Designed miniproteins, single chains, continued (5). Designs and how they scored, part 25

Each design is a single chain, and the fold is of that chain. pLDDT is the mean over its residues in the fold that is shown.

## One batch from the design tools (miniprotein)

Design m16899
Fold by ESMFold2-Fast:
Structure m16899 (fold): chain A 75 residues (1-75)
Amino acid sequence: MADEALDLVAEAGNKAKSFEDIVIATLTLIGVHIAKKDKDYEAGARIAERGAELSTDPEVQKLLRKAAEILREAA
């Protein structure tokens, strides 16, 4: 569930090829971690969606959108 979303965000960071996408994935990971701790999965989903919008890497976008989908289903 939320752990699966965190794993997808971490994978996005590992697959990121640009410094900008690494920063986007890292900040998204921190935000989703906080949302999970607070059990605010809707906020976590919005954070992951925003990360995908900011990324220019299609692989990173795909992983972050999938994380957002999982978090929205958990809400």
Scores: mean pLDDT 82

Design m16900
Fold by ESMFold2-Fast:
Structure m16900 (fold): chain A 55 residues (1-55)
Amino acid sequence: SLVDQIYNTFSQMNLSREQLERLKEREVAEALAAGREDVARAIQEAFDRLLSELP
């Protein structure tokens, strides 16, 4: 799924919580600006999962 692809891409980068939160906001905003609500939702789901897995 698109969610899994986004999750796998960013999970390999070893990003901090702060970096993940900033990237989530930026990527969601860019997807929404492009009229891609489906992509924005997938980004939110993937990044929320990444954030939930941080210690």
Scores: mean pLDDT 86

Design m16901
Fold by ESMFold2-Fast:
Structure m16901 (fold): chain A 85 residues (1-85)
Amino acid sequence: GKIFIITKDEDKIPAIVKAGIPVIFRAQTGGTVQEVAQEASRVKKAIEDGAIAVTVGLGGDVAVLSLNLVVKPAVDAGVPVIIEI
C-alpha cells in the first residue's frame, strides 16, 4: 500500500517531500476576495514545493463560487484536485 500525508500547513511540505513521502495539500474555500487570493497563493506554493495533489472541501455557497479561483494554480500545473463532499 501507499502512505500519503495530508496537510493544511504549506510550510511543512518541503520536509515531507525530502523524506520521500507523497504529500497532499488541503486547501480551504470560501471567505472574502482577499482570503480566496491568499489561499490560491498557498496552493501555488504547495505545488511548487512538491505537493502531488490538492484536496478541498465544499461547504456552502461561497465555497462553490470560490472553488475555481482557489484550485486554479493546481489545474494550470496539471496537479490533481480531489473534492471532499
Scores: mean pLDDT 80

Design m16902
Fold by ESMFold2-Fast:
Structure m16902 (fold): chain A 69 residues (1-69)
Amino acid sequence: MIEDLKSPDPATRYRAARELGRRGDPAAIEPLREMIENDPDPEVRRAAGNALVAIGGEAAREGIELALA
């Protein structure tokens, strides 16, 4: 999946960024930041930004659920 972030197809990169955001995978943080800075497609850059926000949000949610359990 992280390999799909380097696909020549912008649609594939867009979907990979969204899926990594949904998964909340911290290993994706650095590749997504590089994508925001360097990807030629503005829609792909937006997807990477949204994914980084989602990764942060999922980590916060899991911490709250653990504390309340």
Scores: mean pLDDT 71

Design m16903
Fold by ESMFold2-Fast:
Structure m16903 (fold): chain A 66 residues (1-66)
Amino acid sequence: AEKEKKELLEKAEELRERARELREEARELFERAKTREERLEAEFLEGMAALLEGMAAYLEKIASKL
């Protein structure tokens, strides 16, 4: 139980770190974006980061019940 909880929390942290990287990439894209297509790419990266954060939150919720 405790080992499984730790593994879930470690995976959640990895997902949150990847989400931070994607949000940083999106911010840089937004700052240099001059076309609509470039802005849409940045929005897509933010969407991916939000998805990963949602997955991490779900894993953290499961871990809290173990």
Scores: mean pLDDT 86

Design m16904
Fold by ESMFold2-Fast:
Structure m16904 (fold): chain A 108 residues (1-108)
Amino acid sequence: SEERRELLERARRLAEEALRLAEEARDLARTRGPAAAAEVARLATEAAEKALEARQAYLEVGDEEAATLLGDALRHLGEGAARLRAGDVEGALRALEEGIEHLRRALE
């Protein structure tokens, strides 16, 4: 249906926006470490908000697999921001990379 098509296009656009923000957060965490914790938290929060909106749209079209991947991405992005604030750069980068991987898989 046309409505289903519009929801799927919106879900993909939101997931793509989340991916861009998450990659920016990862790159900033990698280059600046804990000094960038506030900016990384802002980017990760924006990415998580976009991922949550994408998840709702995927649930509406019945794509449970994509919705689950986006839920996992949301959790990992939040973990990355929290770890960087605690000074755990290695743990933060790992969590952000896991979130990015889940976002990429949701877009397949």
Scores: mean pLDDT 88

Design m16905
Fold by ESMFold2-Fast:
Structure m16905 (fold): chain A 64 residues (1-64)
Amino acid sequence: MKLEELKKKFESLEPAEQIYFARKLVESPDPELQAFGQTMLDEIRARLKKEDEERKKKIEEKFS
């Protein structure tokens, strides 16, 4: 299985499509695809959390 091709395809998708694609991989009977899909979902969650925290911090800093 070519994880490199899957990763490149995932990076070319829009955020909503990335979530859908990762969920489809997690539903796959292939444990390698399941692991990859889970990793992608975790990366999306971490990215959104970091962006939210940085935005909040920036606003608080400007009004302090």
Scores: mean pLDDT 75

Design m16906
Fold by ESMFold2-Fast:
Structure m16906 (fold): chain A 63 residues (1-63)
Amino acid sequence: SERTKQSEEDAELLVRAVIEQDEEAREKLGLTDEQVERIREELRRSRETGEAGVAHSTKAPAP
């Protein structure tokens, strides 16, 4: 887990650009299509690997 003080805007834009495929968020971050796709693939792989889960897990993706 990162504990550095990163800008909240960057974090929110990253989520929207990757998760919601928000083009405006991507443009704000200055990311390329490849960068966004790479990040999305990494997130997908983490899920496939079986994330070291939170017991809470309210909005877990299901088949």
Scores: mean pLDDT 65

Design m16907
Fold by ESMFold2-Fast:
Structure m16907 (fold): chain A 67 residues (1-67)
Amino acid sequence: MSVREVLQELSKHAKYDEYTLSRADALASLLSLGLSESQAQAIVDRHEVDGKVDSLAVARAAAEVLR
């Protein structure tokens, strides 16, 4: 998947104008894209700051795994 396709999926779970996702919304989005539980968890853990994850950073990491 492209980064754009991942960002489109993430936007279903959070307001895009916030540019951040909650941990739960990020995990749900990554699982819906077909990542395993362990892959989704690892991505969120690496990019989490104060209980939030940057949507673009998560999308880039997910696109790399889904390649």
Scores: mean pLDDT 73

Design m16908
Fold by ESMFold2-Fast:
Structure m16908 (fold): chain A 73 residues (1-73)
Amino acid sequence: SEAAERAEELIEKAEEALKEGRYEEAYRLAREALREAMRAIEEGDVLRGTGLALAAIGIIFEAGLGLGKALGA
């Protein structure tokens, strides 16, 4: 689905931002990816959409930890 393709592209960009330590950008991109993954699920692309949603949630979590450590350390 188009939504799944968008989610995949956003996840790729979010992973790049995360690797570069750009946690705020990674967080925002991953949130957009999650929205697109949820749309893919709604469109019936349940397996792909679910996998992409879980990937996006993982990046949100890692980016959140990175931001927390930067502020709290």
Scores: mean pLDDT 86

Design m16909
Fold by ESMFold2-Fast:
Parts: C-alpha cells; structure tokens; sequence
Structure m16909 (fold): chain A 88 residues (1-88)
C-alpha cells in the first residue's frame, strides 16, 4: 500500500497543477475536483486499512480493501475523462 499511497499523492499534485493551468475550463475543473475528492477518499481508506491491519481487525481490513478497489476504478475512469478533455 505504500506504493499506492505515493501514487495517489503524485496524482493529487498533478491534479492541482492542471487546476491552476486551466482555470477557465469549467468542465475540466469539475472533473479535477471530482478526482481530488476521490483521491482524498482513497488516501483515507488506505490509512484506515493500515490501522485495521495493525490492530488485527481482519473484517475492517477487508472492508477497506474493497473500498480501495472501488475507488481505484472510479479514479481510473476520471483520469481517462480528464485525459480525453485535454486532447480535445
């Protein structure tokens, strides 16, 4: 999860840079805001999974693992949508 955490932090930084670069593109701004929100949720889920793992709470660990998987799918979709908007 450390590698995933670093990837999420890097994606957040890139999203912030795109937000600054295209302030007048309302559609792109909305997608970037959605992406940033999902990245924050991902980072929080990773933290909670790590806490559950340290406590030996297997049920909560699995719960946050599933949440992380769903968030990754949503983030991938949003990143593709943002990439498509940038190419147009």
Amino acid sequence: LEELKQAALGAMEQAEELEKKYPNNKELQKKIEELKKKLEELLKAIEKKEEAEKKGDEEKKKEYEEKIKKLLEEIDKLQKEISDLLKK
Scores: mean pLDDT 83

Design m16910
Fold by ESMFold2-Fast:
Structure m16910 (fold): chain A 60 residues (1-60)
Amino acid sequence: MKKFTIKASNVQKLIAATLSVIGELPDAKVTVKGDDVIVEVADDPDKIAYIESLIEAFSS
């Protein structure tokens, strides 16, 4: 499994990132810690690419 951190710039982005992961990656392990969404996914290139796109989208 691979572990990623999505750093949200505000609470609205934090909520949106969390819901996106839960909705699109239901088999991922999601932990919310402060402004961070910590995601553990299988070593699947499609799932990894999706998480990387969320990191880019919600960290700005």
Scores: mean pLDDT 77

Design m16911
Fold by ESMFold2-Fast:
Structure m16911 (fold): chain A 65 residues (1-65)
Amino acid sequence: MKEEAEREVKRGAQALNDGNYDEAIEEFKKALELDPENKPAWIGLAFAYRAKGKLDEAEKYLEKA
């Protein structure tokens, strides 16, 4: 459901702000399981992978947004 997806997006964003990139990836993936068209979740995944130095993965997720 979109409301639950938005809640997971907020958790992912908080994890990014805290530097917990693996937690951020997990929460953004949960958001996409609930709402596959959630652009903020795709962008969040791209940022988390970029922060981990995984630029190829980041580019793939950014293209989905």
Scores: mean pLDDT 81

Design m16912
Fold by ESMFold2-Fast:
Parts: C-alpha cells; structure tokens; sequence
Structure m16912 (fold): chain A 85 residues (1-85)
C-alpha cells in the first residue's frame, strides 16, 4: 500500500545516490504502482498519467542508455504522487 510505496521511494533515493540508476528508476515506478492501489477513485486518473510518464521515461532509457535521466524523472514523478497522498 501507501507505506510500502514510501519505502520503495526511499530505496529508490538510496539507489540513485549510489549511481544505481536503472534500479532506482524501477523502484520509483513500483512505488507509483503500489500507491495507485490505495488511492481514492478521483485521484486514480492523475496517478495513471504519472505512471505512464514514468514508464515512458524508463522505455526511453532502454533505447538511449540514459538511465540517470530516467531515474531522476521517475523519482520526481513518484515524489509528486506521494506528496498528494
């Protein structure tokens, strides 16, 4: 749920600080997915939009190899969602 999502966000921040960009991006995406399950219906559409943007950033990184940019964007999107919870 939401607490597990926050824990994943903290793990993503730690991984980013360690230069583990791919893993940081993946944990940030997972945090958004877990938060989505506990959101009220009126916030679900916005959260889906943030999830799709995060997934898009991760897919672009797979094509470009720039996982640092993806990790930073995915983390920012996850932080935006969790700040609204």
Amino acid sequence: GLEEARKLLEEARRLLAQGRYREAAEKAVEAIRLALKDLPPEKVLRAIGLLLRALGALLEAEMTGDYEAAARECLALAEELLAEC
Scores: mean pLDDT 85

Design m16913
Fold by ESMFold2-Fast:
Structure m16913 (fold): chain A 81 residues (1-81)
Amino acid sequence: MEEVLAAAEAHGRALGELAAADPELAAERAERLLAVAPERPPAEAEALRAMAEGLRLAAEGRGEEGVRLAAEAARRAAELA
């Protein structure tokens, strides 16, 4: 279980790093996640919103904070699965 959660966290971190490299794509993805969030259960919606915030922060040049939040959101989503 912890190995799966750690893998999800690493994946989220990688997505945040890619978002910092491609800010326009990151912003588009964040908007799409926010659009889908209201259709999901509250806990999943929270994880999607956290991921969207992480991607947006990375796109805005706050890469360290954005990458960290994306990693945390991915781990939380895996815990809910």
Scores: mean pLDDT 78

Design m16914
Fold by ESMFold2-Fast:
Structure m16914 (fold): chain A 58 residues (1-58)
Amino acid sequence: MILAEVIEDYEAKKPEELTLKKGDKVEILEVVDDEYVLAKNLKTGEIGLVPKYVLKEI
């Protein structure tokens, strides 16, 4: 299991993306491309695309 912390607030721009708050913890499920991962928000249980630049692996 790969865990990451959200280091910057992110507002979803598309339905497939997650809205995240700084300090949230996510599980990285899959690396989609150079810019995005598929992740699960551990607080809400929601799954969606997240830009890599707002995440720090822990």
Scores: mean pLDDT 85

Design m16915
Fold by ESMFold2-Fast:
Structure m16915 (fold): chain A 67 residues (1-67)
Amino acid sequence: MSKGQQILRVWARGVAEAARAETEAELEEVRRRTVAELQALGVSPEEAERLAETAVAFGRAIRELDA
């Protein structure tokens, strides 16, 4: 699997976990874990934070649409 595919997989997992999160504390845990996993793949701290924020935001949007 390419580096880009690995990053996309981590991001998509973050989205799915955020969509299942019931509290803001759980969303923060998802964001933090996504940042750590992206950094482990060699993503810079700045980009990891940005990508994790977009994953959480997208997951929240999915959750709100299902409500």
Scores: mean pLDDT 83

Design m16916
Fold by ESMFold2-Fast:
Structure m16916 (fold): chain A 66 residues (1-66)
Amino acid sequence: SLDAALALAEELYRAGDYEGAVAIYRSILREEPDHARAWEGLARALEALGRLEEARTYREKAAQLR
């Protein structure tokens, strides 16, 4: 389920598996491209990976959707 995928992505992020978290958030966004929380989670994981420009763009996307 979507809720289970969100929970998994958050667990991966807390475990330091930022690449794994990115993969799950991207999976969510393929099904629900207007899911603001998933865009925020993706941005957070990308920030942890040092991909700051992508993270900034996706944070702006999340803000636009709220």
Scores: mean pLDDT 86

Design m16917
Fold by ESMFold2-Fast:
Structure m16917 (fold): chain A 68 residues (1-68)
Amino acid sequence: SAAARRAAEGEVLAEFKTKVDELIAEYNAQAATATPEEQAKLRQEFLKKVREIHDEYSARLAARLAAV
């Protein structure tokens, strides 16, 4: 149903937002005490993890929508 589809989309989006917010908080905490060289490495790791989270949730959303 359309209601089940919207519920699935909303659930996955909420989980994605929570994980991204947690990742941003972790990055900011680490960056606050990091040297400029360490900050560059942290930024690369942050971007990599954001991509991984996005890919995971895109796949999860597609699987959830295929099941309804």
Scores: mean pLDDT 83

Design m16918
Fold by ESMFold2-Fast:
Structure m16918 (fold): chain A 104 residues (1-104)
Amino acid sequence: EEKARELLRQGLIAYSQGKYEEAVKLFKEAAEVATGDLRAEAYFLMGNAYDKLGKYEEAAEWYRKAIEVATDPGLRLTARHNLIEALEKAGKFDEAEALRKKMA
């Protein structure tokens, strides 16, 4: 998974420079060659990049994929919080509220 880690690193550099479309491309390439929690992290970072692009429904979709793949409880928790926020930004208030109730 060395290639996946390098692609994630390149994507994070693009993200830090505000190049969110480039970051999405790099995180997508990382997810394609990653497995397990590294793939979940790539999906999570794709969600973050889509959120920065104002594409909140797409961000929510990638956070859902991150939660599905992740076994790390910290990543699952952070992705759930970001999913709720993305759903609210997308106007999907009923879905956001349902998720909040499941986290209690």
Scores: mean pLDDT 88

Design m16920
Fold by ESMFold2-Fast:
Formats: structure tokens, sequence, C-alpha cells
Structure m16920 (fold): chain A 109 residues (1-109)
């Protein structure tokens, strides 16, 4: 439904906020200019990826596929708390707790 779609978009915006917060903490923890530039580039990539994810949801993409891709993206950036939050959101929306656990195991190796 439209209400379920708008609720998902709100949850994706909350994931964005959490992810930016994790990067900001890393940025404050480093004095290395090269690492600061890498983190700023990660923030930009995160913004662009999140905007694309929201557009895909609005265009009727499968929420489960979008959330799986978001979890993989956050894990790739080392944003483990945000990756876990995306996996928990996936489990809640699909009811597939087994698939969510399997995704988390895949990401952790």
Amino acid sequence: SEEEREELIKQIEQLRTTALGEIELQLKATSDPKRQEELKNQMKALEEFTDEAIERIRKGSDPAEVLREMARFYHRLGLENTAMSAIMLLARRTGDRKGAVELWRELKG
C-alpha cells in the first residue's frame, strides 16, 4: 500500500541518519587527511545510494531486494550497526528471519 511504502521510505531515511552518524564518528576519531577524504567520499556515496534506493521503492521495486542491497552496501563501508539495522528491517518486513540470519552470516564470512 501507499502507507506501507511511505513507512518504508521513513525507515530508509532512518538508516541514512544512522549510517551518516557512524561515518561522522569515524571522521572525528581520525587525524589522517587521507582517511578523512575517504570517509567524506563514503558519505557522498551513501547519500547517492540512499536516494537511488528511495527512488527504486517509489517506482515499485521489491522492498526485500532493496533492503538486501542496502545491508550489503553498509557492510562494505564497514557500517556494521547500520547493516544490522537494515537486516532487522528486512526480517520485520518479510517475516523471513532465516533469510535475514543467512544474509548476516554471509556478510560476516
Scores: mean pLDDT 88

Design m16921
Fold by ESMFold2-Fast:
Structure m16921 (fold): chain A 80 residues (1-80)
Amino acid sequence: AKEYYEKGLELMGEGKYEEAAKEFEKAIEEDPNYAEAYYNLGLVYQLMGKNEEAIEYFEKALEIDPNYEKARKNLEHLKS
């Protein structure tokens, strides 16, 4: 899980958002409680202009970790 997550972060940094999303999805498949992977999948969708998908993933991150302040802040911003 963590290896896919780290690869996703690297691809996101390179602007390869579609590839980054696939790696975060693989991390989630291995660990469905990986709040950081859901959060970063939300970020990559937001960077692609897909705000509705971004909202869904930030909400999932908060379901797993209700104290995930970064996910809460991004969700509040997108719902404003």
Scores: mean pLDDT 84

Design m16922
Fold by ESMFold2-Fast:
Structure m16922 (fold): chain A 79 residues (1-79)
Amino acid sequence: MEKGLEYAKKADEAWKAGDYEKAKEYLEKALEAAIKELGEDHIFVATLLFALSQVYEKLGDKEKAKKLREEALARAKAA
């Protein structure tokens, strides 16, 4: 059950290891699974979008990070 939570855990493990590319991969998979399982307006989806924004910031993609933070905030307000 809940592939989104399993992928989020793997993303956290990768982040703690300093593997930001792997953390990005797992967060993207977690996001896809969470949307499928819970719907796009669920607070967990907003949480994953925020986490993904932090990963993009670490990878140097500041524009993508900003857009993801704005989307996370908008979805959190809708949840």
Scores: mean pLDDT 82

Design m16923
Fold by ESMFold2-Fast:
Structure m16923 (fold): chain A 73 residues (1-73)
Amino acid sequence: DKVQKIKELIGKYFPSLPESVQEQLAQELADGRMTPGEVGLRVRDLTEAKSSAPLAEIQQRIAALVQQLQQIL
């Protein structure tokens, strides 16, 4: 299941995101409604609004997620 693999990757890099958001992003990417880069931008916006983590760490996790998503697709 491609959706499940994408969801697991999003959850691995951003476990603080609600599971419903992880599923929505995984489904939209699998359906071709979003690119890996667009998923990265949305995750960044959601994470930066609530995170106390340094911006550089968030950006590194986003880059790693986008790269892994590109490998699955």
Scores: mean pLDDT 78

Design m16924
Fold by ESMFold2-Fast:
Structure m16924 (fold): chain A 55 residues (1-55)
Amino acid sequence: MQAELEELKARARALAATGTRVVSADGVVSLAMTPAQRAELAAIGEEINALMEKE
């Protein structure tokens, strides 16, 4: 259980790191994610929640 939770957290962090760096006209840097990346991150979050509730 704990190893599975850590793996899911690691996957979520890796996915967040793949977000596209966007620089606006005023020089503000933000991170943009595709709909597919957001959906996968949400799915990982649901797996984490389900695993935590099982305990």
Scores: mean pLDDT 69

Design m16925
Fold by ESMFold2-Fast:
Structure m16925 (fold): chain A 99 residues (1-99)
Amino acid sequence: ASIEKAKAHYEELLKSNNKGIQAVALNGLGNIYKNQGKYDEALKYYEQALEIKKEIGDKIGEASSLNNIGNVYKSQGKYDEALKYYEQALEIRKEIGDK
């Protein structure tokens, strides 16, 4: 599938009234932008997905989004910022018993 078709698919999912589906769509858009080297756009979408996951109590999803944000900072060479997000993800995983 073309990047444009994948992007259109996630933009359509964003119109859902289901917050979990919106979070999936935002994460998908973040992945597309990160793969294109558009790190500021990727961060925006991952941060929006993180806020929804916090709102709906998805702790596993919160840890995943924090890890994705850390990966963007690592790709930018911002290792101290990346470590901060990885440590937050690890803390959540430790709290919920996920190793």
Scores: mean pLDDT 86

Design m16926
Fold by ESMFold2-Fast:
Structure m16926 (fold): chain A 103 residues (1-103)
Amino acid sequence: MKVEVEGSLTVDPALTPEQVAALEEGLKKAMEAFKKYAEDPGRAVRESLRALQEAAEKAGMDLTRAEVRAPPGPAQEGDEIEIRATFTKDGATAVAEVKARLV
């Protein structure tokens, strides 16, 4: 099964380059989890959330919200999974979005 994965990171200008780099690494790992576990969407989501939580810890930020949209049941061609993670620290915010489509 093939998977198409898109990722985006929206960052507050108040974030340091080191914080941004840590969040970008976490987003990359979250996207890689969907590529690696394309046929196990529940595992792909868990591993992606783990990568984003690790990124929050490295950035010194809190993962305050994680929203997951996934179809129920076994993975099917055309299924779309979306993760939106919100990171906050001292009024600064970043949002990471991962979209995976089974093709």
Scores: mean pLDDT 83

Design m16927
Fold by ESMFold2-Fast:
Structure m16927 (fold): chain A 76 residues (1-76)
Amino acid sequence: MISKEELERETSEAVYILHAAVLATVARRALAAGDLETARRFVEELRELAERAEKEGLHEAAEYARELAEELEAEL
């Protein structure tokens, strides 16, 4: 049986993962369009999201956001 605390944590993790996916999608589209300034901005937002997730103990979301930021930064 899932506890209220576990459900709240899983929900927070899922929200952060979805947010990271959206930021990465926008960054990838900016890269494809040649808009490096917009791509760099969203990569920075991904790094900030990763730090916030880590601070909240959402380690899986933090790692996911960091990996996306690193992959996108390598293309900049």
Scores: mean pLDDT 84

Design m16928
Fold by ESMFold2-Fast:
Order: structure tokens, then sequence, then C-alpha cells
Structure m16928 (fold): chain A 113 residues (1-113)
């Protein structure tokens, strides 16, 4: 049912938001590798949420969920950019660039909905 799909999306968004909050804390503590792992996991959850969103027919609920997805993707982008500014480790820098490009790609996918 569409109600079950909405519940699944809501769960994915909540889990992604918690991972982003944990990543913000890790980044504040200088734990860039942990922050990247958390953000990469959050991004996978948001990718799944976007795929489920394509099946939602309730335009009002779809727009609400789309806005929340956009806000979370923008937060991932901001944190990836902060890692790029603060890290001197080439491997961490390359992973942060990869994360940034993937998040931007998902924003483009979201615009097509």
Amino acid sequence: SEEELIKEIEKLLKEAEELIKEAEKALKEGNFEEALELLEEALLLLEEAIELLKKIKDEKKKEELKKRLKELLERIIELALEILKKSEDLDIILRAIGLLLRAIGLLYDLELL
C-alpha cells in the first residue's frame, strides 16, 4: 500500500538524519574517517528513499518528502565540503569528493521527480 511506502520512506529519512547528526559530531571531534562512513551510509538510505518516492501518488505527501530529502542531501554536501576544508589526508579528500559528487547526483535525480 502507499501508506506502507510512506512509512518506509519516513523510516529511511529518520535513520539518515540520525547518521548525519552522528557525522556532524564525529567531524567536530576531528574523526573525518568516521564522519565519511556515516555520511556514506546516510547517502545510501537517501538513495533508497528517492527510489521509493517515485512510487508515491499523493502529490502533497510526495512534495513534503521531496523537501526533506533535499534538506538532508544539502546537509551531506555541507559536511563533505567541511571535510575537504579541514582534512590534509589525500584518501579522506578523495572520499569526500566522491561523496559530494554522489550527493549532487541524487539532487539532480530528485529534481526529475
Scores: mean pLDDT 91

Design m16929
Fold by ESMFold2-Fast:
Structure m16929 (fold): chain A 76 residues (1-76)
Amino acid sequence: MLEEAERLGREAEESGDEKLALEARALMGMLEAKKNGEKEVLELLEKALEAAKKGELEKAKEYLKKAVEKYAEKKK
């Protein structure tokens, strides 16, 4: 997962592919959420990854934003 996320991020950087960049961000976020036991954040990140894979980039960005906000709120 982490290695795949890093590879996708690198490919996105080299090609300028926003879809790959969003997929990489979602995968890295999912790994972090799993380590911290943040189930709601993980679910939002999974939705972001699915949206990015479908080419729904704005929807993917929205789910990523919600995941970040939820994570910050939970941490307090």
Scores: mean pLDDT 74

Design m16930
Fold by ESMFold2-Fast:
Structure m16930 (fold): chain A 60 residues (1-60)
Amino acid sequence: EVSEELLEKAREVGLEIVEEAKKKGIDSIPKEELKKKVVERLVKEGVSREEAEAAVEELL
């Protein structure tokens, strides 16, 4: 089970990653790569890997 706050954070991180890709001229990111990058970012911000993975699975 994932908190609403964590889902919002995962969504924000996902949008940042997509915007970074667009800035480099990439029109889409593979789903698996996007999930991986979101998990890595959340973990760096203090979220446990288990919670980060759960949030990404619920969101994507």
Scores: mean pLDDT 78

Design m16932
Fold by ESMFold2-Fast:
Structure m16932 (fold): chain A 84 residues (1-84)
Amino acid sequence: SELASLLAAIGVLLTALGIKTGASEKATETYKHIVEVADSLKSPEDQREVLELALRKIAEALEKEDASKLEEIKEEVDKKKEEL
């Protein structure tokens, strides 16, 4: 499914970021938070919007090798949920 593919991509990128930065615990916490937020949404369309935002922000953090962005990503995911 599209949602499962987005979650898998997020997991792969977060794992890579954690390995590159030594922040694997924070990466795992961020993944769990994203899953919990997505699971709390009622519509597949809303879940997709949150997961696509998360994927984009995580890809940006990985390109910069900057794990300090993980807390900001969690906040942006929470804000997106409130807007849906």
Scores: mean pLDDT 86

Design m16933
Fold by ESMFold2-Fast:
Formats: structure tokens, C-alpha cells, sequence
Structure m16933 (fold): chain A 77 residues (1-77)
């Protein structure tokens, strides 16, 4: 799970122009996905992360925060 999250974070940084994911946001994503780890796909992780980045941009943030992850997860899951 952590490896998938780190790979998706690297993709996000590369494709969305360096909007980083905070360590707190990563921890929040792990908390949400840990009980679902056997059912969650890499595609689900990617969708949540990309959606969270879009939410952060709409809110004029320079970093993805835990609340952006929570909102994205509700829409994807």
C-alpha cells in the first residue's frame, strides 16, 4: 500500500507541476485505505490522489492537505 501511494505521489509531482502531497495527507490516505487494502486497486489510489490535487488547486493551496484527501476519497470510494 505505501509503495503504491509513493508511486502515485511521484506521478502527481511529475504531471501536475509539483503540487506536493503533505506527509499528513499521505498519513490520512493510509488511514482511509489500510482497512480496505485488499479491495483497493492502484487505480483507486491514483483517482483519489489526482482528485485531491484538483481540490487543492481549486482552493488555491500549494500543497495537498488531509482534508483534500478526505473529500476526494468520499467521491471515489
Amino acid sequence: LLEIIDEVRDELTRYLGGVPISDEAKEKLVEILEPLKDKVTEEDVREIVYKAADIAKERNRTVVEPEDIEEAAKEVL
Scores: mean pLDDT 71

Design m16934
Fold by ESMFold2-Fast:
Structure m16934 (fold): chain A 74 residues (1-74)
Amino acid sequence: MALEEAKRRLERVIDELDALGTLEGQVWAAFARIQLAITEKALEKGRISEEEAVEWLQRTIDWAEAKLAELRAK
């Protein structure tokens, strides 16, 4: 997965969490945004490679998708 594709996928999940209109969805969306920002800052500072950034984003996507599924099941 390319970095830009990973970012777009995470942004979509964040938007879906926000779109639920629940406080829980908004909190989890905020957490995902913080993880995205941490990853982008680490990459910008040269602390991680682009490949590592994609791996970090994929873990955040997997987590956020699991939270979205949990909230939709309620």
Scores: mean pLDDT 84

